Designed miniproteins, single chains, continued (5). Designs and how they scored, part 91

Each design is a single chain, and the fold is of that chain. pLDDT is the mean over its residues in the fold that is shown.

## One batch from the design tools (miniprotein)

Design m19150
Fold by ESMFold2-Fast:
Structure m19150 (fold): chain A 80 residues (1-80)
Amino acid sequence: MATPAEILAGTIAAYGPLLSSPNEALVLTALRAIRQAVAIAGAAAEPFRAEIRALVEPLLSHPNPAVRAAAREVLATLDA
């Protein structure tokens, strides 16, 4: 069975590229998927913390307030 760290790594690989999409629905889907994988990984997310921050922090300045809110939720989950 895949470990939580393997699931998180796979989620970042699959959904990370979608964070730069012009389609805001895909960006929101990617942020939700990454947040859920971080929540499941817990302490196992530690090796991925810098990578996730680098991917998500630019979205805090996104023009869509829903994208900014979802980005803040990912970072809050990562810091919990």
Scores: mean pLDDT 84

Design m19151
Fold by ESMFold2-Fast:
Structure m19151 (fold): chain A 73 residues (1-73)
Amino acid sequence: SAEAARAAEGAGAAASTGDGAAAKRMSQLWVEKGGGSEEAGRAAAEAGEAGDSIAGNQMGTLLGQDGKARGTA
């Protein structure tokens, strides 16, 4: 889903922007489960509950831009 996709790319964006706590939590859960977009979505929600909700909003914007840049195929 779109929300899960946003969370997935957001995990990487959080790491790049310096939100280590959120990024590590999302990445660890992502890798541990071997999950896809939906798993990242859950990780993002949990990180938000911990106080990293701002990252989620920025991730959504970044994903939209990145998706378009890679092509509308």
Scores: mean pLDDT 51

Design m19152
Fold by ESMFold2-Fast:
Structure m19152 (fold): chain A 64 residues (1-64)
Amino acid sequence: SSQQDDVIADLDAQIQQLRDWTAQGRVPADLGDTGIADLRATKAAIAAGDQQTVDDYLRRRSVP
């Protein structure tokens, strides 16, 4: 699989986790909804072949 596929899988996991945390009241609904929308937008850009978005995502995940 490509690095793009791995990033998409990780984004799907993050979206699901953020949904679960928001449903549990661990994250305010407005922040959760905004975060999910941002993750979905990132996933859409990566799925469309935006290599810069892949590179930026991996950089943010690798450094604190």
Scores: mean pLDDT 80

Design m19153
Fold by ESMFold2-Fast:
Structure m19153 (fold): chain A 71 residues (1-71)
Amino acid sequence: PRAELARELYEELKKLGVPDSAAINAALLFRRGATPEEIAEALKIMGLSDEQAEKAAEVVRRHRERLAALE
């Protein structure tokens, strides 16, 4: 479940215009149990805007809810 959801997160972030390296990092952090807030902060450090980081955090929160339903 985690690997599949991390892959979906990566794909959805790329559709939002997140750079490939940042989307990969977000997916890896998601698999390791990072919170939406931790992932958003990491993306901002990688150069994403506050707007892009906020949208990414929303996607992460949604995938966390789906993961909780499967585990």
Scores: mean pLDDT 80

Design m19154
Fold by ESMFold2-Fast:
Structure m19154 (fold): chain A 56 residues (1-56)
Amino acid sequence: SLAEKANEAAKPSGVEVELRGDEVIARATAEGAATAASAAHGISKETGAKPVVEVL
């Protein structure tokens, strides 16, 4: 899936991406927050899902 591909690409930055219903949820520490936001936004544009960033 797109979420799985994005998760693999963002893994080195400690970012985890999950597609949940109508939402794309990207989880990261503060250091990875920008990467998480970019990943969620990218998938949101492709799928129309709402981007959500969760900082751990």
Scores: mean pLDDT 71

Design m19155
Fold by ESMFold2-Fast:
Structure m19155 (fold): chain A 100 residues (1-100)
Amino acid sequence: MTPLEKAKEKIKEILDKYKPKLSEKGQRLVDATKEAIDEAESPEELARILIQFAKVAKEYLSEEDRKIFQEALKEAYRIMKELFPDLDPELVAELESLIE
């Protein structure tokens, strides 16, 4: 299993763990995020997907759902840092700013 395949699996597992805590709207965002993750072909693309869905969550989710989704993204970010220590520092900084 490649580091990218392992990251995708772990991040989708994290999203599935948080999914039952979300409203129907939040659950739809989890499903859309998982679909986008499956299409990522590089660690940089995976990071950009997480950045995009963090921004979508801020615009479209309730405050309660946003906080829950943000916690899932914080765990996903830890996986990204662990598996991709050489990831572009600009992508790391942007993702970190969206989940703090």
Scores: mean pLDDT 86

Design m19156
Fold by ESMFold2-Fast:
Structure m19156 (fold): chain A 95 residues (1-95)
Amino acid sequence: MEELKKEILERARELAALPELPKLTSEEYQERVKSLYEEAAKRDEKKATEILQQLSEAGLELAPELKEELGERFTPELFLLALLEVLEEKFSTLP
């Protein structure tokens, strides 16, 4: 959990530093998460489910902290993209 939170914080900070803020709708996020999960679950369903649960918990805890730190640069789109990129990286490490 703590390492996952650090990765989400780092990715959100990197995205907030970009010249243009990311665009990713909640609907696009859900579709991408579903697609990534389906592929990861074919490799290791138990670990894929565990990663998704941990990411959801970490995201809920970090959202208020990131909003305070990044202010106006913290958008829902930026946060969802940060979560998605961390999820993609974690799933890519599955066997």
Scores: mean pLDDT 82

Design m19157
Fold by ESMFold2-Fast:
Structure m19157 (fold): chain A 79 residues (1-79)
Amino acid sequence: LEELARELEELAKQTPDPEAQRHLEEAAGYLELAAEGVIPREEGIRLAIEHLEKAAKASPDPEIQKQVEELKKRVEELQ
């Protein structure tokens, strides 16, 4: 969870679209909260996936969209 959250934070820094960047940061935040036990693991993963879907839709860059989809698949494997 924490490693994947860190990768999402790094991708957010490289994402020029502010809406896509915000959703990537939200996804990372939910994974961190789940890793810390602040929220249930299942809930944090579900919310992270929702924000990753929004990040992919918000980004006009196909390379960023591809990276978001690959990270989303890795988050889904945690379920």
Scores: mean pLDDT 82

Design m19158
Fold by ESMFold2-Fast:
Structure m19158 (fold): chain A 77 residues (1-77)
Amino acid sequence: MVDEKEFEADVLVALAEILYAVSKIAARNKPDVELLEKTLEKLREIRDQLRSLGFEDGVAQVDELIAELEKIIEELK
């Protein structure tokens, strides 16, 4: 049964969304490029975990968050 993996994938996606939201708020108030880059690495780890679980839709969602955070980091450099 895959329900445990589905729950794990949902939690990973939620965590990625929270990390992105917090990073976006932090970038507006006191940009810390090093902290944002560390968050980007964590999002990539979450993406890889979702891929290992076989949740391609979750991978796509996290990839969008990664792309948006990469844009924010580039704009701060």
Scores: mean pLDDT 80

Design m19159
Fold by ESMFold2-Fast:
Structure m19159 (fold): chain A 65 residues (1-65)
Amino acid sequence: SEIREKLKKLREEYQKLLDELNAVHEAYQKGEISKEEYDTRVAELNKRIEEIEKEAQKLQDEMLK
């Protein structure tokens, strides 16, 4: 199923973004990045995560019909 392959790729990208978000949090806690850089990176990652969640939901809804 093409939908299952797309969902697998979205899950892989989602996990990568969560790992990157955790790395950004750790970098900020260790003082390796500024507050401004932290805020910018977190906002960008959260936006991309939301887009993936929305796309995954659409594909899951199509699979259940």
Scores: mean pLDDT 85

Design m19160
Fold by ESMFold2-Fast:
Formats: sequence, C-alpha cells, structure tokens
Structure m19160 (fold): chain A 60 residues (1-60)
Amino acid sequence: KEEVEETIKATADALRRIGDALDEGIKSGNKEEMDKKLAEVNQSNVAEIRKLDAEIEKRK
C-alpha cells in the first residue's frame, strides 16, 4: 500500500529529474534535437507509468 504509493512517487521524481537533466543538456546548444528526444522519452515513460498503475490496481 504505502510501498506502492512510494513507487509511484519515485517514478514521478525520476521523470522530473530526467527533465531537469535534459534541460541542462539543451542549454549546451541542441535544443531542437533535445526537444524531440524529450518527447520520445516522455512517451515511453507515460507507457511505463500506465502499465505500473494497472499492475498496482490489480494487486490492491
């Protein structure tokens, strides 16, 4: 229960930290390319979150 909620929060934190790290990378001069890559990463992460959410709901 708490463990499940903690896992979700950890995932959200990871996504935010990834976004921050990529933002710093964008400042290095390849903003357009990074934006495209960020969208792909976000798409993949959303799919993983949905899968995890379904699994959690099934176990609760």
Scores: mean pLDDT 69

Design m19161
Fold by ESMFold2-Fast:
Order: C-alpha cells, then sequence, then structure tokens
Structure m19161 (fold): chain A 95 residues (1-95)
C-alpha cells in the first residue's frame, strides 16, 4: 500500500485549502477598502450632523455584514477541503 503517496496528497490538499483561504481573505480586504472609500465619499457629501450619523451607522452595519460573510466563506472552504480528502480516503478503501 502506498502510504507515502496518501500523506503527500493530504499535504497538497491542505496547501490548496490554505491558498483558497488566502484568496477569500484578499477578497475581503478589497471589499473592505471599497466600503471605506464609499463611506468617505458619502461623508464628503453630507451636509448635516444627522446625515453623518446615518452614514456612520450604515457603514458599521455593512462592515459587520461583510465580516460575517467572510467568516462563512472561510468555513465553506474548510468544509469543501475536508469533504474532498474524506471522499478520497473512502474510495481507496472501497476499491
Amino acid sequence: MEEKKKEEEEKLFEKWKEAFRKIVELIYERQKELLEKKYEEALKEAKTKEEIEEIKKKYEEELKELEREYERELEEVDRWAEGWVEGLKKVEKSG
């Protein structure tokens, strides 16, 4: 039985999982930058204190939603990677 090959494949999948997690992180960072830019532009156009407060509240809500989505995407990457590795292990034992 090729135990060494199995360990190499699992290590490769773990590396791919880490790469996908980093891609998700990069996307999150870009979306956060765009949200911050949108917030700054909105503040520049605001003429009253009430408008400024509404803009700040909306920004905080959108930022929190973005963080929640980011965490969900990371969990999906982890589940996908684990499912792939587990699936391969079952096929090897089944013939």
Scores: mean pLDDT 78

Design m19162
Fold by ESMFold2-Fast:
Order: C-alpha cells, then sequence, then structure tokens
Structure m19162 (fold): chain A 93 residues (1-93)
C-alpha cells in the first residue's frame, strides 16, 4: 500500500468509530464531543508523514471515542476528550 492509501484507511477507521458511537449516543452534548474529537484526530492523521504515528493516533482516537460514548456524565466525556487530544498532540510531535 502507498503511504497515502494507509493514511486514508486510518482516517476511515476513525470516522467509522465515530459513526458507530454516534448511532448509540442519545445525549447531544456527548455527540458533539465525539464529532469534535474525531475531526481533531482526522486533521492530525492527515498531516502526519509517519504511518506508525498515524496508526497510534487512530488507535487512541477510536478508544477515546467509544469511552466518551460510554461516559457516565458529560463532564467525564469532556475530560476523556481533553486527555485524548493532549496525548494525540504528543504522538504527532
Amino acid sequence: LTTQQEIDALIAMVRMAAGIALSHSEDPEIARIIRELADFAVELISKIEDVEKAREIMRLAVRAIFAIADAPSVEEAREIARRAREEMERIAA
């Protein structure tokens, strides 16, 4: 596979995870947090040249998206998203 094809596949995996999580979310605020985190991860992945770093960010984003969907409160969902964003930025650096 070309690097671009691998990156596109990782982006598709993040979007798929967000779609699944959103289909089970009844809270509009949690849905917003999921969309914002997925968009953030997609932007980071699209700018990375290192496929292994992109894959690590994708794995982190997918885990965080499902954790947000299962969060017991909007406050906890926001905290999960905040930590995930910080970790993804560290991986991307």
Scores: mean pLDDT 88

Design m19163
Fold by ESMFold2-Fast:
Structure m19163 (fold): chain A 74 residues (1-74)
Amino acid sequence: MLSLEEIEAIMEEVLAAFKEAAAQGRLEMARWMRDEFERFAAEVLSQLDEEDRKRAEELVRRYMEEMERLLAEA
């Protein structure tokens, strides 16, 4: 089981890689990264207790919003 801190670190790394791909115009790769992030998030959320799940859901929402915004601007 991943800790909330480890989950946040992984999400930050994925977001950084997504931003890099989007900045390079690799939109197909960026969309794939977003979809994989969504799948990872769903799996992780199913394994957390209620308190950690609520925090992780808020993080997922913020990162998904950022990714969607960047794709819309590209």
Scores: mean pLDDT 80

Design m19164
Fold by ESMFold2-Fast:
Structure m19164 (fold): chain A 118 residues (1-118)
Amino acid sequence: MEKLKEIAEAVKEALERYGIAPGATLTDEQLQELLREIGRKLVEKFDIDPEELAAGMEFLLTNGERGTVPLEELSDEAKELLLMTAQALLRYARHPRVEAALQKIKELGFEEPELPEL
């Protein structure tokens, strides 16, 4: 629960920093910048391999189109953080690639966690 709250707060702060309105549709460029900032905060807060987290964040942007590491090669912790990040992003903004990535992660048997009310 605390992990999901911290991820949701990091996503919200990143969106506010970039001046993105609630419910806005993100461009690919906006998504890339947001994922970089969110990834930096998550590496600092969670004891996770920065390269593994970066690969997961790239999957949210590319859906495996450009140099993406296979999802099965990610640790369960990285997959969980990726799922929570996708869910938190979709709570505040829209992007078809993030929606597609979330569905692919669910196919690996990960349930979408409930977001705390912020």
Scores: mean pLDDT 70

Design m19165
Fold by ESMFold2-Fast:
Structure m19165 (fold): chain A 60 residues (1-60)
Amino acid sequence: MSFEELRERVVERLRAWLRAQGLSDEEIDRVVEGLTEGMRHLEAVDPEAARAWLEGLLRD
């Protein structure tokens, strides 16, 4: 699975969870934007650690 696909799956799960917590779509978009930026930064710094972390989030 590509980094893009991993990020999309993590974002999808996070969006569903945040909606369940009662956040607005605007609040969810801000959280997702910040997390996506952080994921891209981690991918640039340590791609293997970033991949392992994203895969771990999907297997929780």
Scores: mean pLDDT 78

Design m19166
Fold by ESMFold2-Fast:
Structure m19166 (fold): chain A 69 residues (1-69)
Amino acid sequence: SPYEKLAEELLESFREFARKAKADNGPLSEEAIESLVDLIRKLAESLGLPPSLVERLVREAREILEEIS
């Protein structure tokens, strides 16, 4: 599915961004995590991803941020 491929690419880009942000700024605050999760949700919705993929992407992004915090 083009949407599944887009979601995977978006998640990979987000993972790299989150890793660099932590390296440059240290551990992420809860506020920073929530802001980044909100940003990824809005971006995915703007790209027209189905709601099921949006929720999956948001969940995986949150897990990535929590693991690296």
Scores: mean pLDDT 79

Design m19167
Fold by ESMFold2-Fast:
Structure m19167 (fold): chain A 94 residues (1-94)
Amino acid sequence: SSLAKQAKVSLEILELLLKIREGDKSKEKEVEELFEEMFKERAEKEGLPEEELKKYYEEAKKKFKELVEEILNSEEKQEEIKKNLPEAKKAAAE
């Protein structure tokens, strides 16, 4: 299902953000690649006109950067992610 695939990619992004926080900056490119993959799938599903697609991309990218910064700058969010990742992965597994 599309939702299960999106959930799996979101969990991968969260794991990579934790690794970046631990000092592995090489994972930043992988996070950006996963965002582009998610956006492409979403854009294709919604069938937006080219002008609206560009606006949607810029807004989605801005929101994604804000979310990444929030996670990387919040120890509370990092601990919540660490605590919930195993159960979330189990729920996303088929």
Scores: mean pLDDT 76

Design m19168
Fold by ESMFold2-Fast:
Structure m19168 (fold): chain A 71 residues (1-71)
Amino acid sequence: MKVKNPFTGGEMDKEKYELVEKYRKLMEELAANRGRLIKHPVTGKLLTPEEAIRDPEFQEYAKKLEEEIKK
């Protein structure tokens, strides 16, 4: 099944769309920047957006999602 890619506006498969949704939710939580805790997608640890941005595992996860979306 193909769905609309929010980054390119083209079509993409459903599995890739699920990665896009994960990335979007991640960016939304970072953008909130209200000092609230977010869940680390790899470790499950609760941390602030500022801590998440500085975490190497978080950076790798976000970068991997972005690379998969851009393929």
Scores: mean pLDDT 68

Design m19169
Fold by ESMFold2-Fast:
Structure m19169 (fold): chain A 92 residues (1-92)
Amino acid sequence: MEEVEKALKEAAEEVGGELGSVEEGDVVYFSIKAPNKKAAELVVKKLKETTGVTPKVEEMGEDQPALVYVKINKKTGEVLDASVLPVSESIF
């Protein structure tokens, strides 16, 4: 777990994004907000190299921000899921 968190923090700094984390029961959700498609692809490459898990990448525009999301089991440190979710314009 520590190694994955460290790698994600480094990836976030490299792409100019922010690392978020949320704990729910025995699971930790890490998220990196990538400012554009190229940044999201860079984070995906780093995650694949670090975890061996290839995140699923949804279709997105070149300038569209995306949330790179990783779900980890706190007890085992295993990566349960990883995905890239394009962020739509906020309509609050």
Scores: mean pLDDT 75

Design m19170
Fold by ESMFold2-Fast:
Structure m19170 (fold): chain A 102 residues (1-102)
Amino acid sequence: MAKLTVPAEVTGEAGQPVTLKATLSDVPEDGTYLLRLYEVQPDGTLKLLDEKIFEVKKGQTVTAEFTLTLPAGTHTFKFELYKITDSGLELVDEATTTVTVT
């Protein structure tokens, strides 16, 4: 299966842009993938912030960049990688990153 890699921890400054990078690798076959970025809410629910679609070839590596401006504090984000198929979305991989803003 394709693999999603994100940094476990990212640091930033309040009111300054922070870039989150997610890398799609180990693509087993040509296809279309959907990457979703969620903010993990205090109650554990997920808030969808952004999504990106990639058409990729076998063995290709793709890096997606998401730029956010965040208040001071600790923020948790979840990335979900889906393969787009004729039968719908198939969850392929997921990863979590923690952003500490001072």
Scores: mean pLDDT 86

Design m19171
Fold by ESMFold2-Fast:
Structure m19171 (fold): chain A 97 residues (1-97)
Amino acid sequence: MKSELIARAVGYELLGVAHLLEGDVEGAVEAFREAALLLAEAGDDEGALETARRLVEALLEQGRRDLAIEALERLIEELRDRPGLVERLRELLEEVR
């Protein structure tokens, strides 16, 4: 079960990178979001946080701080049942503000 979730998450991370290379920022946000959610579901909170951080860094490089904040706020809401991960995502959000 966990291996399948992690494999799918890796696939979404690669898709997110591909979208960034094409300039499709919206597609990248959705792909990295799916990856982070799958990693969290697999119990890989560190992987989920690392994926969120990579997305934020990519969005900031694109000058899209607005999307970085929105993406983090959405992940915090979607992952609200995981308080340890949520606290770390909130710390990342404060770094971006």
Scores: mean pLDDT 86

Design m19172
Fold by ESMFold2-Fast:
Structure m19172 (fold): chain A 73 residues (1-73)
Amino acid sequence: DLEEELKRLVEEIRELAEKLPSEATRLIALQETERLEKQGREAIRKGDEEAARKVIEQLRRLKESLEKQLALE
């Protein structure tokens, strides 16, 4: 279920973003997550599975980026 995958990724990314030491980087990560969540929800609502899968892939890349940032701190 794309909607469940989207919700799970958003929650995981928010938890990672909250662990970032810089308030500025946290805000940027949270804003990007909100943007992608809105895009993903709209794609799912429209039945555009290709667009929804692209958003999920972008969320996975964002998650990887945040995990790498946390590993360097």
Scores: mean pLDDT 84

Design m19173
Fold by ESMFold2-Fast:
Structure m19173 (fold): chain A 97 residues (1-97)
Amino acid sequence: ATTIILKGPLTKEEAEELVKLANADPRISADLVDDNTITISAPLTKEQAEELVKELNKNPNIKAKIVDETTIEISGPLTLEEAKKILELIKELISKQ
């Protein structure tokens, strides 16, 4: 599984909404670590994690990086709608397995 660390600046309420939406998919586990940091565990391959990072970095407002073999970090002036699109992309990648 790949751990995705999503860093704000979402409000606490927006972060809680995103965690709830992520946990609605039984393949995904999300948790709110602090007021602006969410961790998402998803069954992505290493190649899919690299594809996700590449796709996200096409948006100049998003900074995505590979931290280690199982961890990616996503940061930037992230809106709730952009965060929801990231979650949809994660779900799409899982569905391609």
Scores: mean pLDDT 81

Design m19174
Fold by ESMFold2-Fast:
Structure m19174 (fold): chain A 84 residues (1-84)
Amino acid sequence: MVEELLELARRAQELGEKLDSVETRLAAKHLFEAALALEAGNKEEAIKHLKEAIEYLRKAYEETGSKEVEELLRKAEELLKKLE
């Protein structure tokens, strides 16, 4: 789970830079924070950050129509289901 969150954070950061998308970069920050919270044993904080990342990815997808953003959103939602 932590490894998957870190991979998504890295991919979101790279994609945010490629698309010049502030929302995608903010999603990357929250995915990274979710990974750190989960590694520290703070599951509730991890869920909150993951939900914020999902909201930013939804906004990014609405603005860009990017299939790559859609894939990140889908994977983030899958990880949220596994945590809940």
Scores: mean pLDDT 88

Design m19175
Fold by ESMFold2-Fast:
Structure m19175 (fold): chain A 65 residues (1-65)
Amino acid sequence: MDEAEVAAGAAARELLEAGASREAAERVKQMVIEMGRPPTGREVAELAERAGASEEAVRALREGA
């Protein structure tokens, strides 16, 4: 639980740094918590896209992974 929540916070911050909205970052945070494990870099980009992050933000996340 705590580990997934820490990973969720890190993923949300990564989305914000990539230019995603706060709403998209919060959705990814919830998705990571529901997964119960840290996502891979590839999964972070996929979750961001599902959460409605911009194409630009998703591309930045893929490049950074």
Scores: mean pLDDT 79

Design m19176
Fold by ESMFold2-Fast:
Structure m19176 (fold): chain A 64 residues (1-64)
Amino acid sequence: SLEEEIQEGFDLMLRSVMEIAAKNHGIDPSKLEDPDFTRDFLKKYLGLDDDRAQRLAERVTRAL
């Protein structure tokens, strides 16, 4: 569906932004393939709560 296509596009865009942010903080972007690491990254740098960070990490990790 169009909603699924839009969601996939945003998840890929977010991943690209997170890879840039990781590099700027001296973090290897390959660590973002780990959803637990990605969750903690989102909590630390974006101030997201556990539930939001977990859902977003799972989506971004699956977008590959």
Scores: mean pLDDT 77

Design m19177
Fold by ESMFold2-Fast:
Structure m19177 (fold): chain A 64 residues (1-64)
Amino acid sequence: MKAASPDEIREEVRKLLEEGNGKLTREDIRALAKRLNADESLVVLAAMEVLKELGIDPEKGITF
C-alpha cells in the first residue's frame, strides 16, 4: 500500500487547521489518514509538528 509523502500529509493538515481555527478532531485525523492512504500515527505526528509551528500546544490543538 503506497502512502502519501510526509510533505503531502503536512500540507493537508495545515488546510484542516485553517478550516478548524487551530483544532483537529480524532474524526478529522481518521478521515485524512484514509483519504491519503496513510497511518493515523503519521498524521498525528504531522499535526503535532504543524501545531508547534503555529505556536499551539498539540495536546490542546488535537481532540481525541
Scores: mean pLDDT 74

Design m19178
Fold by ESMFold2-Fast:
Structure m19178 (fold): chain A 85 residues (1-85)
Amino acid sequence: IQQIQQTIDQIIDTLQRSGVPQSDIDQIRQVGQQMIDSIQSGDVAAQTSYQMRFIDLVGDAMMQMPPSDRQVVRSLVSQFVQLSS
C-alpha cells in the first residue's frame, strides 16, 4: 500500500510540474485515494474500477504535457499497474 501511495504521489507531482491543470490534478488525486481506500477495505471490484479510471485520467492529462515529460509518467504508470495488480 505505501509503495502504491508513493507511486500515485510521484505521478501527480510530475503531472503538476509539467503544467497539467489543477482541476485535472484534483480529479486524479481523488480517484487515486478512492483506489487506496478500496485496497484497504479489500473491495477488489472497486479497486479495479478506480485503477482503470486513474489510468484513463492520467492518460488524458499526458496529452496536455510536453512529449519529453510523458516518458517519466509512462514509467510511473507501469510501476503503478505492477504494484496494484
Scores: mean pLDDT 80

Design m19179
Fold by ESMFold2-Fast:
Structure m19179 (fold): chain A 50 residues (1-50)
Amino acid sequence: MSGSLGRTVAAAEGEEKGREIMALARSSTEGLYEAQKRMNEIVEERERKE
């Protein structure tokens, strides 16, 4: 796999997901749990791109 564009996509996607996670956490207790799940997914994807 090339992965040359991976860092650009990861950076942009990270920012977007960060905002979404924050919104979820602020919406409700349920959103807090969902935000944590999203965060774990981001970490896993970051490792896979490596």
Scores: mean pLDDT 64

Design m19180
Fold by ESMFold2-Fast:
Structure m19180 (fold): chain A 64 residues (1-64)
Amino acid sequence: DIEERFKYYDKDGDGYITLDELIELNPTRPELSGQFITLADKDGDGKIDFDEFKAYMTSDLALD
């Protein structure tokens, strides 16, 4: 479920996923976390909100 996955990444419950949170979840490949933000962050604020996360997860490029 997309909402459950977003809540899992949004550790502080502020409604955003930050680069720091992604790096903590994928510490062996921090550059992938940066690329993920670049692909999902449509407004360029360096954060992924639920709408951007959902758009990325429901895109033709997302398998799950």
Scores: mean pLDDT 65

Design m19181
Fold by ESMFold2-Fast:
Structure m19181 (fold): chain A 95 residues (1-95)
Amino acid sequence: SSKDKIDKFFQLIKNKSPRDILSKQIQDIIDSLIKDGIPPDIAYSIGGIMFMVGSGKISKDEAIDMLNDMKDISKKYYPQSVPYIDYIIDQIKSI
């Protein structure tokens, strides 16, 4: 499931896995979200934010703010993405 792929990504962060492994796992998450009916642009945006926080390019607070902004837009147009965004926010808080 997409949730299992998200869980694997956060486990890779906790294990301090190299950037190349994180990048490959993000692509697996994006592909899985698209199969779940999430539009490609939204799936790539979610994956990009996850990769930026996982690689240390942005803070946890900045990533959560970006995801909340995306969630507010998604509530109107892509409500099926909201549970994944909420799950990812909870995972980021646990790092």
Scores: mean pLDDT 89

Design m19182
Fold by ESMFold2-Fast:
Structure m19182 (fold): chain A 74 residues (1-74)
Amino acid sequence: GPERRAREIIELYEKGDYAGAREVLQTLRSPEEFRKVVQEIAKLLKSKPVTHPLTGIKIYEETSELLYKINSEA
């Protein structure tokens, strides 16, 4: 499920295996599955949402950094 996928991604990221973490992300077949996994990553990292002052969008800082590194290194 999404929690298990989130744990796999975090473990690979902590090991510096960004390619492996990206491979796990690429197995997610739908935007809905991706959204659920991202929410579980935020929960596991205990990321606190920060609301962008102009857009009202909730940003999870630690989760955003993790996803950016995974995508930029692959």
Scores: mean pLDDT 74

Design m19183
Fold by ESMFold2-Fast:
Structure m19183 (fold): chain A 69 residues (1-69)
Amino acid sequence: SLLEEAKANGLAMIAEDRELIAQLDLAPETKAALLAVLDRLEERIKAAKSEEELKAAVGEAQAELAAIL
């Protein structure tokens, strides 16, 4: 289903973002904050019952990441 494909894509992107964050020359507290956003996003993606909920979760996570950086 489209929802299952969207969830799989979202989880794959989170895995890539975690690897990128690990390689960045950032303070440990900044890395922890970024990883916490990704952890919350992963749980929201797993719990999402619609593509609308996935879009909202991703949008909110992007805003949180932008606020930290």
Scores: mean pLDDT 88

Design m19184
Fold by ESMFold2-Fast:
Parts: structure tokens; C-alpha cells; sequence
Structure m19184 (fold): chain A 70 residues (1-70)
């Protein structure tokens, strides 16, 4: 999860807001799929991780928008 959040933040530093959304969505999807494939986590834990990743993506997109305006 932390690596996924870091990757989303890296994207926001260099990509447009639209590209940050696209890249971030792929990272979230890949991370959630990995958690499901592991079989180690409950559906609730996977949903929690997805919510945290989507919150991080929203923050990263906001940062990318502010950078684009500057």
C-alpha cells in the first residue's frame, strides 16, 4: 500500500492532472488485485486499502492541479 501511495505521489509531481488520474487508477487496481490474489486479506481489509489508496489519489490529483496552475 505504501509503495502504491508513493508511486501515485511521484506521478502527481510530473504528470498532468488527467494523466495522474489514469496512472493512479492503474496503481490502485493493481494493488487491490494483488491483495485479492494473496488470499490473506478479508473483503473488508481489501475495501479499506482501496479507500485509503483512492483518498491518496484524490490528494495527489489536487496537488497536480495546483502545480499545473503555478
Amino acid sequence: VKEAIDAINEAAKTLSPEETIKKGREIVKKTVEALKKSGKYSGEEIQKAADELNAALSDAVKLAIERAKA
Scores: mean pLDDT 78

Design m19185
Fold by ESMFold2-Fast:
Structure m19185 (fold): chain A 73 residues (1-73)
Amino acid sequence: SELAAHLEAAKAQALAEIAEAKARGLISEETAERVKALVEEAAAAGKAGDWESAFKKLGEALELLKKAVEEAL
């Protein structure tokens, strides 16, 4: 499925960005856990076929990560 492949690629990228931000001390453990939770909610929604919720949750995860990193810099 094209949507499933796209979501998996986006999830992998988001998890890599979370790991890098955490390794660099740019985000707290709490923020990393919150962003990861949103990514996992997106994956669960995608697995259930709810692609609208999947990409909405993924977008929320990426915006939360972006804001946290920008506030740390």
Scores: mean pLDDT 84

